# Designed miniproteins, single chains, continued (3): the designs that were tried, part 52

Each design is a single chain, and the fold is of that chain. pLDDT is the mean over its residues in the fold that is shown.

## One batch from the design tools (miniprotein)

Design m9891
Fold by ESMFold2-Fast:
Structure m9891 (fold): chain A 108 residues (1-108)
Amino acid sequence: MPTLAELAERLAEELNLSEEERELLLTVTGLAEGIAAAARAGDEEAAAHARALLEALLATHFSPEAAARILEVVDEAVERVVAARSEEERRAVMEEFIRRLAEVIKES
């Protein structure tokens, strides 16, 4: 199976994302993975730090409305990853997250 980064790269190509949009998709995906991993470990400080970095990145590259939508998608995915009972469920949540994120970035 492809990695989440490989899936993000493939989606960027399929959606004809610009180089900047592709880099944003990969960076946001990596930060979301970090937030989810910290949250699953119960590391509230690490999760909050990663989310603050995400908010700063989004404020630089997106409108406030688009940034809020991306944060909503990330927060929903993190919550679902924490609630997931298996690695298969976590993988499915993250794959759906990346697809949704790519659509939001393309429309921004």
Scores: mean pLDDT 84

Design m9892
Fold by ESMFold2-Fast:
Structure m9892 (fold): chain A 80 residues (1-80)
Amino acid sequence: SPRERLRELVEEVKALIDELMKNRDKLTPGEKRLIELAKTIVDGIEAYLKEHPDLPEEEVQDLIDTLERIKKTLEAIKAK
């Protein structure tokens, strides 16, 4: 379901952030700022989902699209 995919993406993004932060000495200041913004967004989405258990599928899909874009950005940083 879209909601299950959204929960999986939250976990995937959090795991990518943790992995990148383990190698923080390889990151530029700009990349560190992008990762901190990604953390703020994913934490905000997780909190929003707890506050709004009845989100319509359209809004769930918008959050999925947002997290997929963030995931691609973090994967690009990991790839150098």
Scores: mean pLDDT 87

Design m9893
Fold by ESMFold2-Fast:
Structure m9893 (fold): chain A 85 residues (1-85)
Amino acid sequence: EEVKKKIEELLKKIEEAIKKKDLQKVIENLRELLELLEEVKDEELINEVIEKLKKLIEKARKLGQEDIVELLEDFIKYLERLKEE
């Protein structure tokens, strides 16, 4: 429950950073999200995060934020590998 709330908060911060075109804030919040997911190692939770990140990629693409799109796509690849552990 606490972990899910923290994940939701981090995803909202990432979305806000995308709207502000703040690449560094996207990176910072993705790092925190990765640390949290590595600690929990919950495959279903990782899958939910991947789905939400795919929606954020669509938003970033609409804003012409190609650097953020690439960053989010790479992050999804990291999460897919994390599921295989």
Scores: mean pLDDT 84

Design m9894
Fold by ESMFold2-Fast:
Structure m9894 (fold): chain A 73 residues (1-73)
Amino acid sequence: SEEERKKEVLKLFDEFYKKASEKVEEAEKNNDIESVKKLAELYKKLLEEIEKLIENNKPVEEIKKLIEKALKE
């Protein structure tokens, strides 16, 4: 159902934000400003791509793969 799909997508966003936050915090702790900038740009582009997948009603599995790929570097 569409309601179940929305729940799964929101859960993926929560997991993404948690992991993204951890990576940014690690870079900040190491005073690596260039890595913080690169992570911010990467996550901005990732969010734009995820939004497009949601708008085009793509499978949750496709969204999950995109997030996993981005979080692997």
Scores: mean pLDDT 75

Design m9895
Fold by ESMFold2-Fast:
Structure m9895 (fold): chain A 80 residues (1-80)
Amino acid sequence: SMMDEEKVKEFKEKLEKIKEEILKKNKDKSPQEQLDEFNVKVGELLAEEFEKTSDPELREKLKEEAVKIVNEFQEELSKK
């Protein structure tokens, strides 16, 4: 549905923004500390979105995006 696609897109955009902020704000922290902070924030946003929707399909899509972006961030940190 359009609402599901919109929510997934908004969720992804929020996570990308948080990732960028962590990379810029926490330059003095280790890669592991940056990843840990990102994982906490991803979990918090995912929990917030789950409170807003009972749709299992949307919840699965949000989980998949969360896993994907965490893996991408870990790879980005590993290359530096």
Scores: mean pLDDT 80

Design m9896
Fold by ESMFold2-Fast:
Structure m9896 (fold): chain A 79 residues (1-79)
Amino acid sequence: SLKEQAIKKIEEAIEYLEKGDTEKALKAAKEALELAKKDDSVPEIAIRQIEAAINYAEEGDTELALKYAKEALKIIKEA
């Protein structure tokens, strides 16, 4: 499902952020966002958390990017 693909891409983004590979993390997070937006079973709050993670990663705030990416993963898995 698109939701399962979005989960995988969020997990990839988290892994890249933890390794300091911000470029690959951003690519994975943006792919996760597009997949999540196409699946109506994904809560809007999870989509907003992915957007926040992308914004913080683009600003170089890896700590906040990780926080929001992990929260998005938790919400989407519980949905």
Scores: mean pLDDT 88

Design m9897
Fold by ESMFold2-Fast:
Formats: sequence, C-alpha cells, structure tokens
Structure m9897 (fold): chain A 74 residues (1-74)
Amino acid sequence: MADLGEFLRHFAATAQRLLAEVRERRGEDSVEPAIQAFLGLAKRAIDMLDAGTPLEEVKAAFDREAARELERLT
C-alpha cells in the first residue's frame, strides 16, 4: 500500500500542474478530455505497480506519458 499511496500523491501533484497548463494553453473546454486522459494513464501506472514494477520506474513512465499527452492536447 505504501507504493500506491506515494504514486497517488505524485499523480495528484502532477495532474494539478498539467491540467493548469492545458487550461491556460487550450482553454476550459480542453480540461475534461485532459482529466480523462490522465486518469487513463494513472490506471496504467497502478496496473504496473500491481504487476510488481518498482515505484520509481512507474513514476518515470507516468511522467513520460503525461508529458507526451500534454503535447498532444496542446
């Protein structure tokens, strides 16, 4: 449970920052699709943790995919 809790804190902080960037760069109407996309990435990260992937690897993978998704959305 410690790894899941730490990942969820990391996800919350990262998502808040990225959603603010989406809102500023694309406007309000892009926020909802961005939320859905980042939630999908979070589910993948949780699946990786459940499969035994180290927390640092999961956080790095999430950060890479989140940055890629931000580029796609903006």
Scores: mean pLDDT 81

Design m9898
Fold by ESMFold2-Fast:
Structure m9898 (fold): chain A 68 residues (1-68)
Amino acid sequence: KEEAIEKMKKMADNAIAYLESQNLPDAAKEIEKLLEEAIKKIEEGEDPEKVFEEFNRRVLEIVTRALA
């Protein structure tokens, strides 16, 4: 549980830092909201591995879309 949250936070921090360096603050905020949503799902009893997989996929989608 905590491991999945820690991995998601680290991934979000890296993606946010990158997007901010590219002057894409709206995409960075979208990832912040996605992280909050994912943590809430885990706290509500969702499978941490499933939440992490979905979070990872959505972060990649957001970054790819923002850079296009």
Scores: mean pLDDT 81

Design m9899
Fold by ESMFold2-Fast:
Structure m9899 (fold): chain A 60 residues (1-60)
Amino acid sequence: GAVQAGVDAVVLTLRKHGPLSVSEIARLLGVSPSTASRLVREAIRRGLVRREGRLYSLAP
């Protein structure tokens, strides 16, 4: 579904660009900051992404 596609896009973007802020993820995906924030939270809930200060990166 749309949420899974969005989470996959976040993971792929972090893999290509390294650690990014929510604003950078939003810009690269062409979505609102609120949408990017929700997708990042879902990716963290699934254990795919972690927070590092103000940035987000792939979970080990």
Scores: mean pLDDT 86

Design m9900
Fold by ESMFold2-Fast:
Structure m9900 (fold): chain A 56 residues (1-56)
Amino acid sequence: MEEYVRELAEEAGLSEAETEAILRSIEVEGLYEKEDAERLVRVARLGREESAEQRA
């Protein structure tokens, strides 16, 4: 579990804490699949990059 969170964080360019929060939000709504979690983290990263430009 911890290894998975760290690997996702590195891949998405997010902090470990941010990645953990995203995964926990998915768990609250239901169950997550590894594939779905990876997609969500990638989308979050893209959205963050866009939001940083708007909130600069």
Scores: mean pLDDT 62

Design m9901
Fold by ESMFold2-Fast:
Structure m9901 (fold): chain A 79 residues (1-79)
Amino acid sequence: MVERIAAGGLELARTGDPFDAEIAAAMLRAAAAIAKSAGDLEGALVLYEALLEALRIAGAPEEEIALAEEEIRRVREEL
């Protein structure tokens, strides 16, 4: 399930529409937070990694990209 959400989000981000990329990032961020809150650290990692790629595709601010990278680091340390 988590892999399908990540793949779907990345496919949306890759459409070339900047609004689709923003929606994809928002969806992936929400899904990653839910997975982390549920204790699914492996799922949260997959979703945060997809979020990071979607943010880069969307041209998100460096600060927002750095926050996603920090969440990935924290989740990896808990695995």
Scores: mean pLDDT 82

Design m9902
Fold by ESMFold2-Fast:
Structure m9902 (fold): chain A 80 residues (1-80)
Amino acid sequence: MEVEELKEEALEAVREAERVLVEVARAGEVTPEQEERLRELQRRIEEAVKRLEELGAKEAAEEVRRAAQAAVARAREVAE
């Protein structure tokens, strides 16, 4: 149960990071506020992945990593 909650929180952080990345891509610039927000979200995602791995939930950790990679790819697509 805790593993599923942690995964959901991490995926929520990934969705928020995607929103900020898309905003940056569309604007063609990054504000200090956006940089700070992205750093906070990255820390949360990395911390959640580490905790999932420590709990032996490797599949959940990989799902979060894959979601983060997909979010970055989608944001890059907006910039193109």
Scores: mean pLDDT 82

Design m9903
Fold by ESMFold2-Fast:
Structure m9903 (fold): chain A 65 residues (1-65)
Amino acid sequence: MIYRIIVKPGYSIDPVEEAIKAAGGKVLKRITYNGVLKGIIAEVPESAVEDLRKLPEVYKIEKVL
């Protein structure tokens, strides 16, 4: 499944990207919103989504596809 993962302002995107890869996911695209918010479009196993949502860097996770 493809998800949009939004990172909290002031937090690094790098730990979230590493967690996606460690869970067997794939980073498809990095997104920046006016330099303030960072996001990732990623293919993630559905079972890993809850663990990613618990990361301190993660504001929101939305299913895209």
Scores: mean pLDDT 80

Design m9904
Fold by ESMFold2-Fast:
Structure m9904 (fold): chain A 55 residues (1-55)
Amino acid sequence: SELEKRKQELVKRLNELVEELEKAIENNAPQEEIDKLVAEIGRVLRELQRLNEEL
């Protein structure tokens, strides 16, 4: 189903963003970069929550 495919895409994106955030923190990236990654993770999590409400 389209919902199932979208959930899988979002989970993959979430995993990628978490890895990017971990690397950014380890490499002492600028705070702006870290804030951007955190914001994007939040957006993905909210979208996943919405899709869970549809199931």
Scores: mean pLDDT 84

Design m9905
Fold by ESMFold2-Fast:
Structure m9905 (fold): chain A 55 residues (1-55)
Amino acid sequence: MEEMKKVGEKAGKLSLEGKEEEAQKLVEDFIKEKKLSDDEAQEVSEIALQYANDK
C-alpha cells in the first residue's frame, strides 16, 4: 500500500506538470515490477487521478 500511494502521488504530480507520458510509464513500470493484480493496478491509477483532480 505505502509504495502504491507514493507511486500514485508521483504519477499524479507528473500529470499536473504536463508529463503525462512519464506518469503513465512510472505506473506501468511499477505494475510490471511488482506484478500487481488488476485491482492493485486500478488503485494506483485512482490515487494518481485523485491527486491530479485536486489540482
Scores: mean pLDDT 76

Design m9906
Fold by ESMFold2-Fast:
Structure m9906 (fold): chain A 56 residues (1-56)
Amino acid sequence: MDSEIEELLKKAQEALNAQDYEGALAYLDKILELDPDNETVKALKERVEKLIAKKK
């Protein structure tokens, strides 16, 4: 994995652990801008969006 994508993924994971779903979503969006075919990140983004919807 590209080192920038790894760094963003770590930040997204840290945000998820802090229950900062909006922050995690922002990092995942940056990864998808760099790698739009990343299926793992697409799946994770969908899960995070569902968590945000559940809170609201």
Scores: mean pLDDT 79

Design m9908
Fold by ESMFold2-Fast:
Structure m9908 (fold): chain A 66 residues (1-66)
Amino acid sequence: MPLTEESLRAAVLRLAAASLLVSARKVGDKETAELAEEAIRAAEAGDLEEAEELLRRAREAAEKAE
């Protein structure tokens, strides 16, 4: 399988979003979980800019949910 910069970025984004999703689900943070799920879907679709923005928003939601 060809490993391109884009494929590596997608893999990193998916891993980061999946980790955040698991954490959010465990603590009942619905907003962060929803944004993380959207980020995973965007990364799987190849929309890397959208995935990065959704992951950024998910991280902000997690920090503000304190």
Scores: mean pLDDT 79

Design m9909
Fold by ESMFold2-Fast:
Structure m9909 (fold): chain A 61 residues (1-61)
Amino acid sequence: DLAAKGIEAADNGDLETAAKLFKEAAKKYIEAGDLESARQLAELLEQLGFTEEAKEILEEV
């Protein structure tokens, strides 16, 4: 699961890899129709300081 890998990257301090994985996971959730999980990942990205990536996800939900 891309979201789980993103959490592991964040725990290891690799926030850039975490952001990339969360963005990919969010897009997969949108493709699957799981807009709620996609929003949660966008909120997490915003909290981590990746505001632009979060906005890209939110405009698709």
Scores: mean pLDDT 81

Design m9910
Fold by ESMFold2-Fast:
Structure m9910 (fold): chain A 62 residues (1-62)
Amino acid sequence: SEELRQLPVREAIKALLEELGVDTSDETILEAVKALQEKFGTTDPTQLDLEEVRELLKEKFG
């Protein structure tokens, strides 16, 4: 399953979404992963500026 290859990233994204008060459903997490890939060229938020990641997630989900 393609979902398994993103498991560690999903945990990090879940934590960021919870911090923002956003729904942490599988669908929301997958959309967040897609947004990171499109905006920054990576799906790993730990390799990015967390403030920029928070702003992207606020723009998309807040």
Scores: mean pLDDT 72

Design m9911
Fold by ESMFold2-Fast:
Structure m9911 (fold): chain A 91 residues (1-91)
Amino acid sequence: MSVSQKVYRLVMELLDKNVARNRPPTEEELEELRKRIRELLKDLSPEEADAVLNNVLLSLQMEVNRRNNPTAWQTYEAITEVFDEVRRELL
């Protein structure tokens, strides 16, 4: 499985969980996501890491658009902030 597929799986698991519970992600869920994404990207070059994050966000945005639900959009916004934090740490 590619690194992009692994990262996408993590964000989809969080999205599905939060939509099913009809609540946005908690700070603890976002911190765990940030740690796991950073670990998956640590051995990639800055350009490779940025490409992975951009590809995953595009795929996630398409999925959230399909679901058309406020909790999905709130989760997407929170995940985007986590990705920005990871970019600042790795790039």
Scores: mean pLDDT 86

Design m9912
Fold by ESMFold2-Fast:
Structure m9912 (fold): chain A 56 residues (1-56)
Amino acid sequence: MSEEEREKALEELERKAVRAILAGDLATAKQHLEEMGKLGLPQERVDRGIAQIEQL
């Protein structure tokens, strides 16, 4: 995967995670964050995002 394709995929997953949060589907939002981690988002940032979602 190119750097550009990776960035676009991360942005799309971020949008999906935000939509899931707004819909109250926290499980789906966490899943999208974990998928972002597989695409190269640092685990530290994934863990922080999950913790923030769990506080909602």
Scores: mean pLDDT 79

Design m9913
Fold by ESMFold2-Fast:
Structure m9913 (fold): chain A 66 residues (1-66)
Amino acid sequence: KLEAFEKASELGAEAVELLKQGKYEEAIKKAEEAIEYAKQLGDTPEGQAAVKSAEHLIEEAKRGLE
């Protein structure tokens, strides 16, 4: 469970880094992977927050792509 959170956090950080570099498609892919690991945390507030954060990154990347 904690391992899933660690991976979700790492993938989320990678997505942020890719967003900063203008690599929007790669950022979306990393954020989607982060969501999959965050879902493994179940119905926890921590898991829900991680999903929301990754969804926000995907929305930002999609706006960058237009």
Scores: mean pLDDT 78

Design m9914
Fold by ESMFold2-Fast:
Structure m9914 (fold): chain A 69 residues (1-69)
Amino acid sequence: SEEAKKYLELGEELFKKNKLEEAIEYYRKAIEIDPRLEEAWRKLAEVYRRLEKDEEAEKVLKELEEVKK
């Protein structure tokens, strides 16, 4: 989805600006529109790791593996 990719790009820009909570919101919007956009899931996990929320990052990656089935 082109719309999901736009949300992914916006999340990436926010992540680069260290607006981590806003980056999470946009990555989640990308996933909501296109749950098969694996990059959005990986970027969401990366933001959680940056926030030292390792358990949340692991949960996100486990959800990705379920979606890939």
Scores: mean pLDDT 86

Design m9915
Fold by ESMFold2-Fast:
Structure m9915 (fold): chain A 84 residues (1-84)
Amino acid sequence: TREERLRKLVEAARLAEEGVRYIEQGDYEKGRELFEKAAEILRELGLEEAAELLLEAAKSKDPEEARRLADEALALAARAIAES
């Protein structure tokens, strides 16, 4: 359902926010793992473009860049779910 997909989107958003926080702390490995988990959730929802943006965030060592990519991914995902 749309409600279930939105709940999963919220979970992906939470993981992405945690990922940014770890990058801010210099723990790039943990940040990458969290972004990869968030991308898996979006891929399961069929949101491949948004998942790719989160995988780019996973490669970043700049928290500002990671946050920007995560925000773009989540906005695309939210729009796609709303249009379904």
Scores: mean pLDDT 87

Design m9916
Fold by ESMFold2-Fast:
Structure m9916 (fold): chain A 98 residues (1-98)
Amino acid sequence: SEEIRLRMGLLLLMVSGEYFVIKRMYETIGSKLSPEVKKKVEEKLKELGKILKEMERLYREAKKAPDSELPSILERMEKLFDEAQKIAAEIEQLILEE
């Protein structure tokens, strides 16, 4: 349905926006972080970037998919969204625990 595709687009938009904000924050404060914390944040940002790319791939797949396949693709996107939220929280914790 159009509603499922819209929900997928919203999930992708939210993760994309979050990734952009975190990346820009890191570019701004990175010089103030210890080398160890900086490395951990960079590793988690790379992982978040991989999740974003997979969500983009699934969204492109969903645009061409029949309605019968959309619930399965949405479930996969929701799992990736949850993983992205966990990584974002871990990045925040690392920065706050300097």
Scores: mean pLDDT 88

Design m9917
Fold by ESMFold2-Fast:
Structure m9917 (fold): chain A 68 residues (1-68)
Amino acid sequence: SGLEKLIGLTLRAIGDDRVRATLNPDGTLTLRAVGDGSQTLADWYRWAVQDPDLDATLEGDTLTLRER
């Protein structure tokens, strides 16, 4: 399910020093680039848009993921 994928991505992001993860009360996941990490977020966005269970929005240095 999309929720299980968001939880998995949150755990993965906690182990990655290039992004900061926030799991929001509304069930969305926000990822923000650390330092000059815009390319890292762009890579995460490209991977997320391939998943039919996820909706992804990239705005500047912030990537927001939610269940579709």
Scores: mean pLDDT 78

Design m9918
Fold by ESMFold2-Fast:
Structure m9918 (fold): chain A 73 residues (1-73)
Amino acid sequence: MLEEMLAAVEAYVADLAARLPALPPEALAALREAMLRVARLLAEGREEEARRVEREALERVGEALRAALEAAR
């Protein structure tokens, strides 16, 4: 279970990197670490904490993408 979830996180991050090349590598690294933490929390049965970490990580990716788009102007 956990190993499969970790593999899914790596695949998800790789797909995002290919689709959103404007994302800085620091934002992708932070997202990867956050999603790995979500996988660990879910494996421990800490679903509420996992959902919070996932939401916060997605919000940060959105902020990083907006900043990159603004800088491109």
Scores: mean pLDDT 76

Design m9919
Fold by ESMFold2-Fast:
Structure m9919 (fold): chain A 61 residues (1-61)
Amino acid sequence: SETEARLRRMVEVARSAEGVVRKVVLRELSELTGLSEEEVEEIIRNKSVEEAVKELLKHLK
């Protein structure tokens, strides 16, 4: 789906980017999922890209 493709791109950016770009993407993922930025960061840190996307999709409305 388009939503899944968007989440995958955002997760990939969050994993590779530093500084302001990373912070912006974490905030956007937080807003999309309703999770805190800290919760999103934990998911991205502890999971593969595909596992993180799958987990984040469960939190979308």
Scores: mean pLDDT 83

Design m9920
Fold by ESMFold2-Fast:
Structure m9920 (fold): chain A 57 residues (1-57)
Amino acid sequence: IDQELLEEGIRRAVEAGRAGNVEEMMRIIKETAKKLGLEVSDVAELVSEALNAAAPP
């Protein structure tokens, strides 16, 4: 699995989600999962973890 591509996909999805563009976030998650041969739910979980990772207060 290409970890760098996974990390980039997660970053892009998080940025879209924080911008309030949930549709674009879901699109990026699906594309990343398909390119890496992963389950969409697995990539979505990683994106959720990244969103929940504290931005420094």
Scores: mean pLDDT 77

Design m9921
Fold by ESMFold2-Fast:
Structure m9921 (fold): chain A 99 residues (1-99)
Amino acid sequence: SSSDYEYVEKFLKSLGYEPSDDKELDLKKLEMLFELIDKDGDGKVTKEELKEFFEEMGGKLSDEEVDKIIKEIDKDGDGYVDLDEFKQAYADILNMKLE
């Protein structure tokens, strides 16, 4: 549950992402965030894209922190995060169902 997503939760909170009473709006905002991070538009977020995005926002992520964020979301262990995995991680943090 939420303890399994410590670094994802910290990342989202640092960007001002908090749950509202509008689940559809929250998911759309998350999809927009994913699109902003996915610089090459391939539908997969890499460690490099995540690090670059956070640096563009005036933040700083260590390689270890980026690795932990990816590892928490990447259920397949392929080193990439797709939109469905990203949404599922967010839903798990909020104890939400996506169906």
Scores: mean pLDDT 73

Design m9922
Fold by ESMFold2-Fast:
Structure m9922 (fold): chain A 78 residues (1-78)
Amino acid sequence: MERDILIALTAMVRGILRRHAETEAEREAARLVDRAIDALRAGDYEAAARYLREAAELEEDPTGKSLLLRLAKQAAEL
């Protein structure tokens, strides 16, 4: 259940990032979140946490960055 909820929340954040992506860095962040979702579905929580942290480093919006770091922490604790 926790994994499925995290996948759903991460997919929602991805949708928000793609809708507001205006820079190449923000588009790369959205692509990294896609990779994180694939990793979560595969059960590779370490890879998911890493991709979410990399996406957070590229994210320019403080709120988006904070959300990505929180998702990365949750993935690392699965």
Scores: mean pLDDT 81

Design m9923
Fold by ESMFold2-Fast:
Structure m9923 (fold): chain A 63 residues (1-63)
Amino acid sequence: MVEEEVERIREETRRRSEEARKEAEKLGEEMSQGSADHEGRARVQGLETEGRRRSEEVRRRGE
């Protein structure tokens, strides 16, 4: 019951984390072409931070 709900949330979080990683990787590839490396890196860090926040939400519900 509750375990199924938590597992579903984890699965959704995983899918969204993979989406966020793909976006970050895509941005990283575009930025690796050299011109605006610092700004692109800041955007990638933002996406990674959002993924971590979602993982924290799952932990809170799992506790």
Scores: mean pLDDT 68

Design m9924
Fold by ESMFold2-Fast:
Structure m9924 (fold): chain A 70 residues (1-70)
Amino acid sequence: SEFEKLVDDAAKRILEYGKAHGKEEALKRLEEFVESLIKWGEENLSEEEFKKYKEYIEEKKKKVEKELSE
């Protein structure tokens, strides 16, 4: 899906940002990105759609956090 590609591309960019600027700066950018996505979902999706959307974002967030911690 276009949305999944957008999230994956953003995750890759955040990881690259971490390599250039450090883990803490990358984690801040990740948190800001996740907050923006959650806010968009709350405003634009039904309760059922939002639940699936949130689960997907949470899983991607955890993966990026793990890679930044290595």
Scores: mean pLDDT 82

Design m9925
Fold by ESMFold2-Fast:
Structure m9925 (fold): chain A 87 residues (1-87)
Amino acid sequence: MKEELEEDIKIGLLEMAVAVAERSKVNENPVKDAEIAIELGELYEKRKDYESAARAYERAAEFYELAGDAEKAEEARKRAEEAREKA
């Protein structure tokens, strides 16, 4: 289906973006990197892939910590824990 194919492509692109950001020693925009990881987690939740969703949310929390946003980092960790419980 067209929508499903578009989501599969988007997941692949977001996974690559997160992987590149994680390997970077210079995170020019860690808030944006965290937002990409959150979007990836939400797409995995929609697909019922809760293990992948949890990993994406954990990555988002790491990026929020780099940005100095402890509150959003904690929220991302809670989302990871909730996704892990559904796995």
Scores: mean pLDDT 78

Design m9926
Fold by ESMFold2-Fast:
Structure m9926 (fold): chain A 71 residues (1-71)
Amino acid sequence: DAVERVKELLEKAIEAARAGDAETAGKYIREALKIVETEIKDEELKKKMLEEIKRAENEALRAYLLVQDAK
């Protein structure tokens, strides 16, 4: 199931970001985006999954920034 694989990748991305690993978080987000673009043909579902990716990307960014020095 493409939707479940996307959700699993987004969970792994947030986990990597919480560990301070922005590179791994980015790889999981890109893989999720690839699944949405290549395997989901329904435009409404695709739009919904892209919004889920945006939410996860924002959550990962917030988690990563909490680990990084402001300098």
Scores: mean pLDDT 80

Design m9927
Fold by ESMFold2-Fast:
Structure m9927 (fold): chain A 75 residues (1-75)
Amino acid sequence: MAKARHEAARAQAKAAGEPWADWTLDEVIAFYRRAAEKAREVAELSRKGGDDETAENHEYAAQRFERVAAELEAA
């Protein structure tokens, strides 16, 4: 479950002393939406440059970020 994954990630970050460990769900959702947008931008630039492998990797990352954000919003 996406929520459980984020809770586990936050617990690990808290143990490591990372500042984002105290982020709320809405802050995490905003982060993933921003990450997805950036990944799609990089994928488009990579494709225009002829690097289809890098473009595919970033497009996959963008889809995953969008799905995580949607799952957190829905449940």
Scores: mean pLDDT 73

Design m9928
Fold by ESMFold2-Fast:
Structure m9928 (fold): chain A 83 residues (1-83)
Amino acid sequence: NKAQELLEEAEKLLEEAEKLYKEAVKTGDKEKLEEAKKLAEKALELARKALKEAETKEELLRAIGLTLRAIGLIYEIDQELEK
């Protein structure tokens, strides 16, 4: 199941990006913010691929959710990088 594999990989990368973002905000580490952004951008790419590969309503909704979550995180990281 291509969609399921892409969803699982996207979710894992997004969770790692969120963890890095939280740590970077605490420490003021701009390098970690940039790493978190790269992971979030990769998660977004995979979520978009999962959206195209989705065969079920559940897969489609999960892909949409991960896409929105990744976009939101990228936006928050960009705001922190501008500080």
Scores: mean pLDDT 88

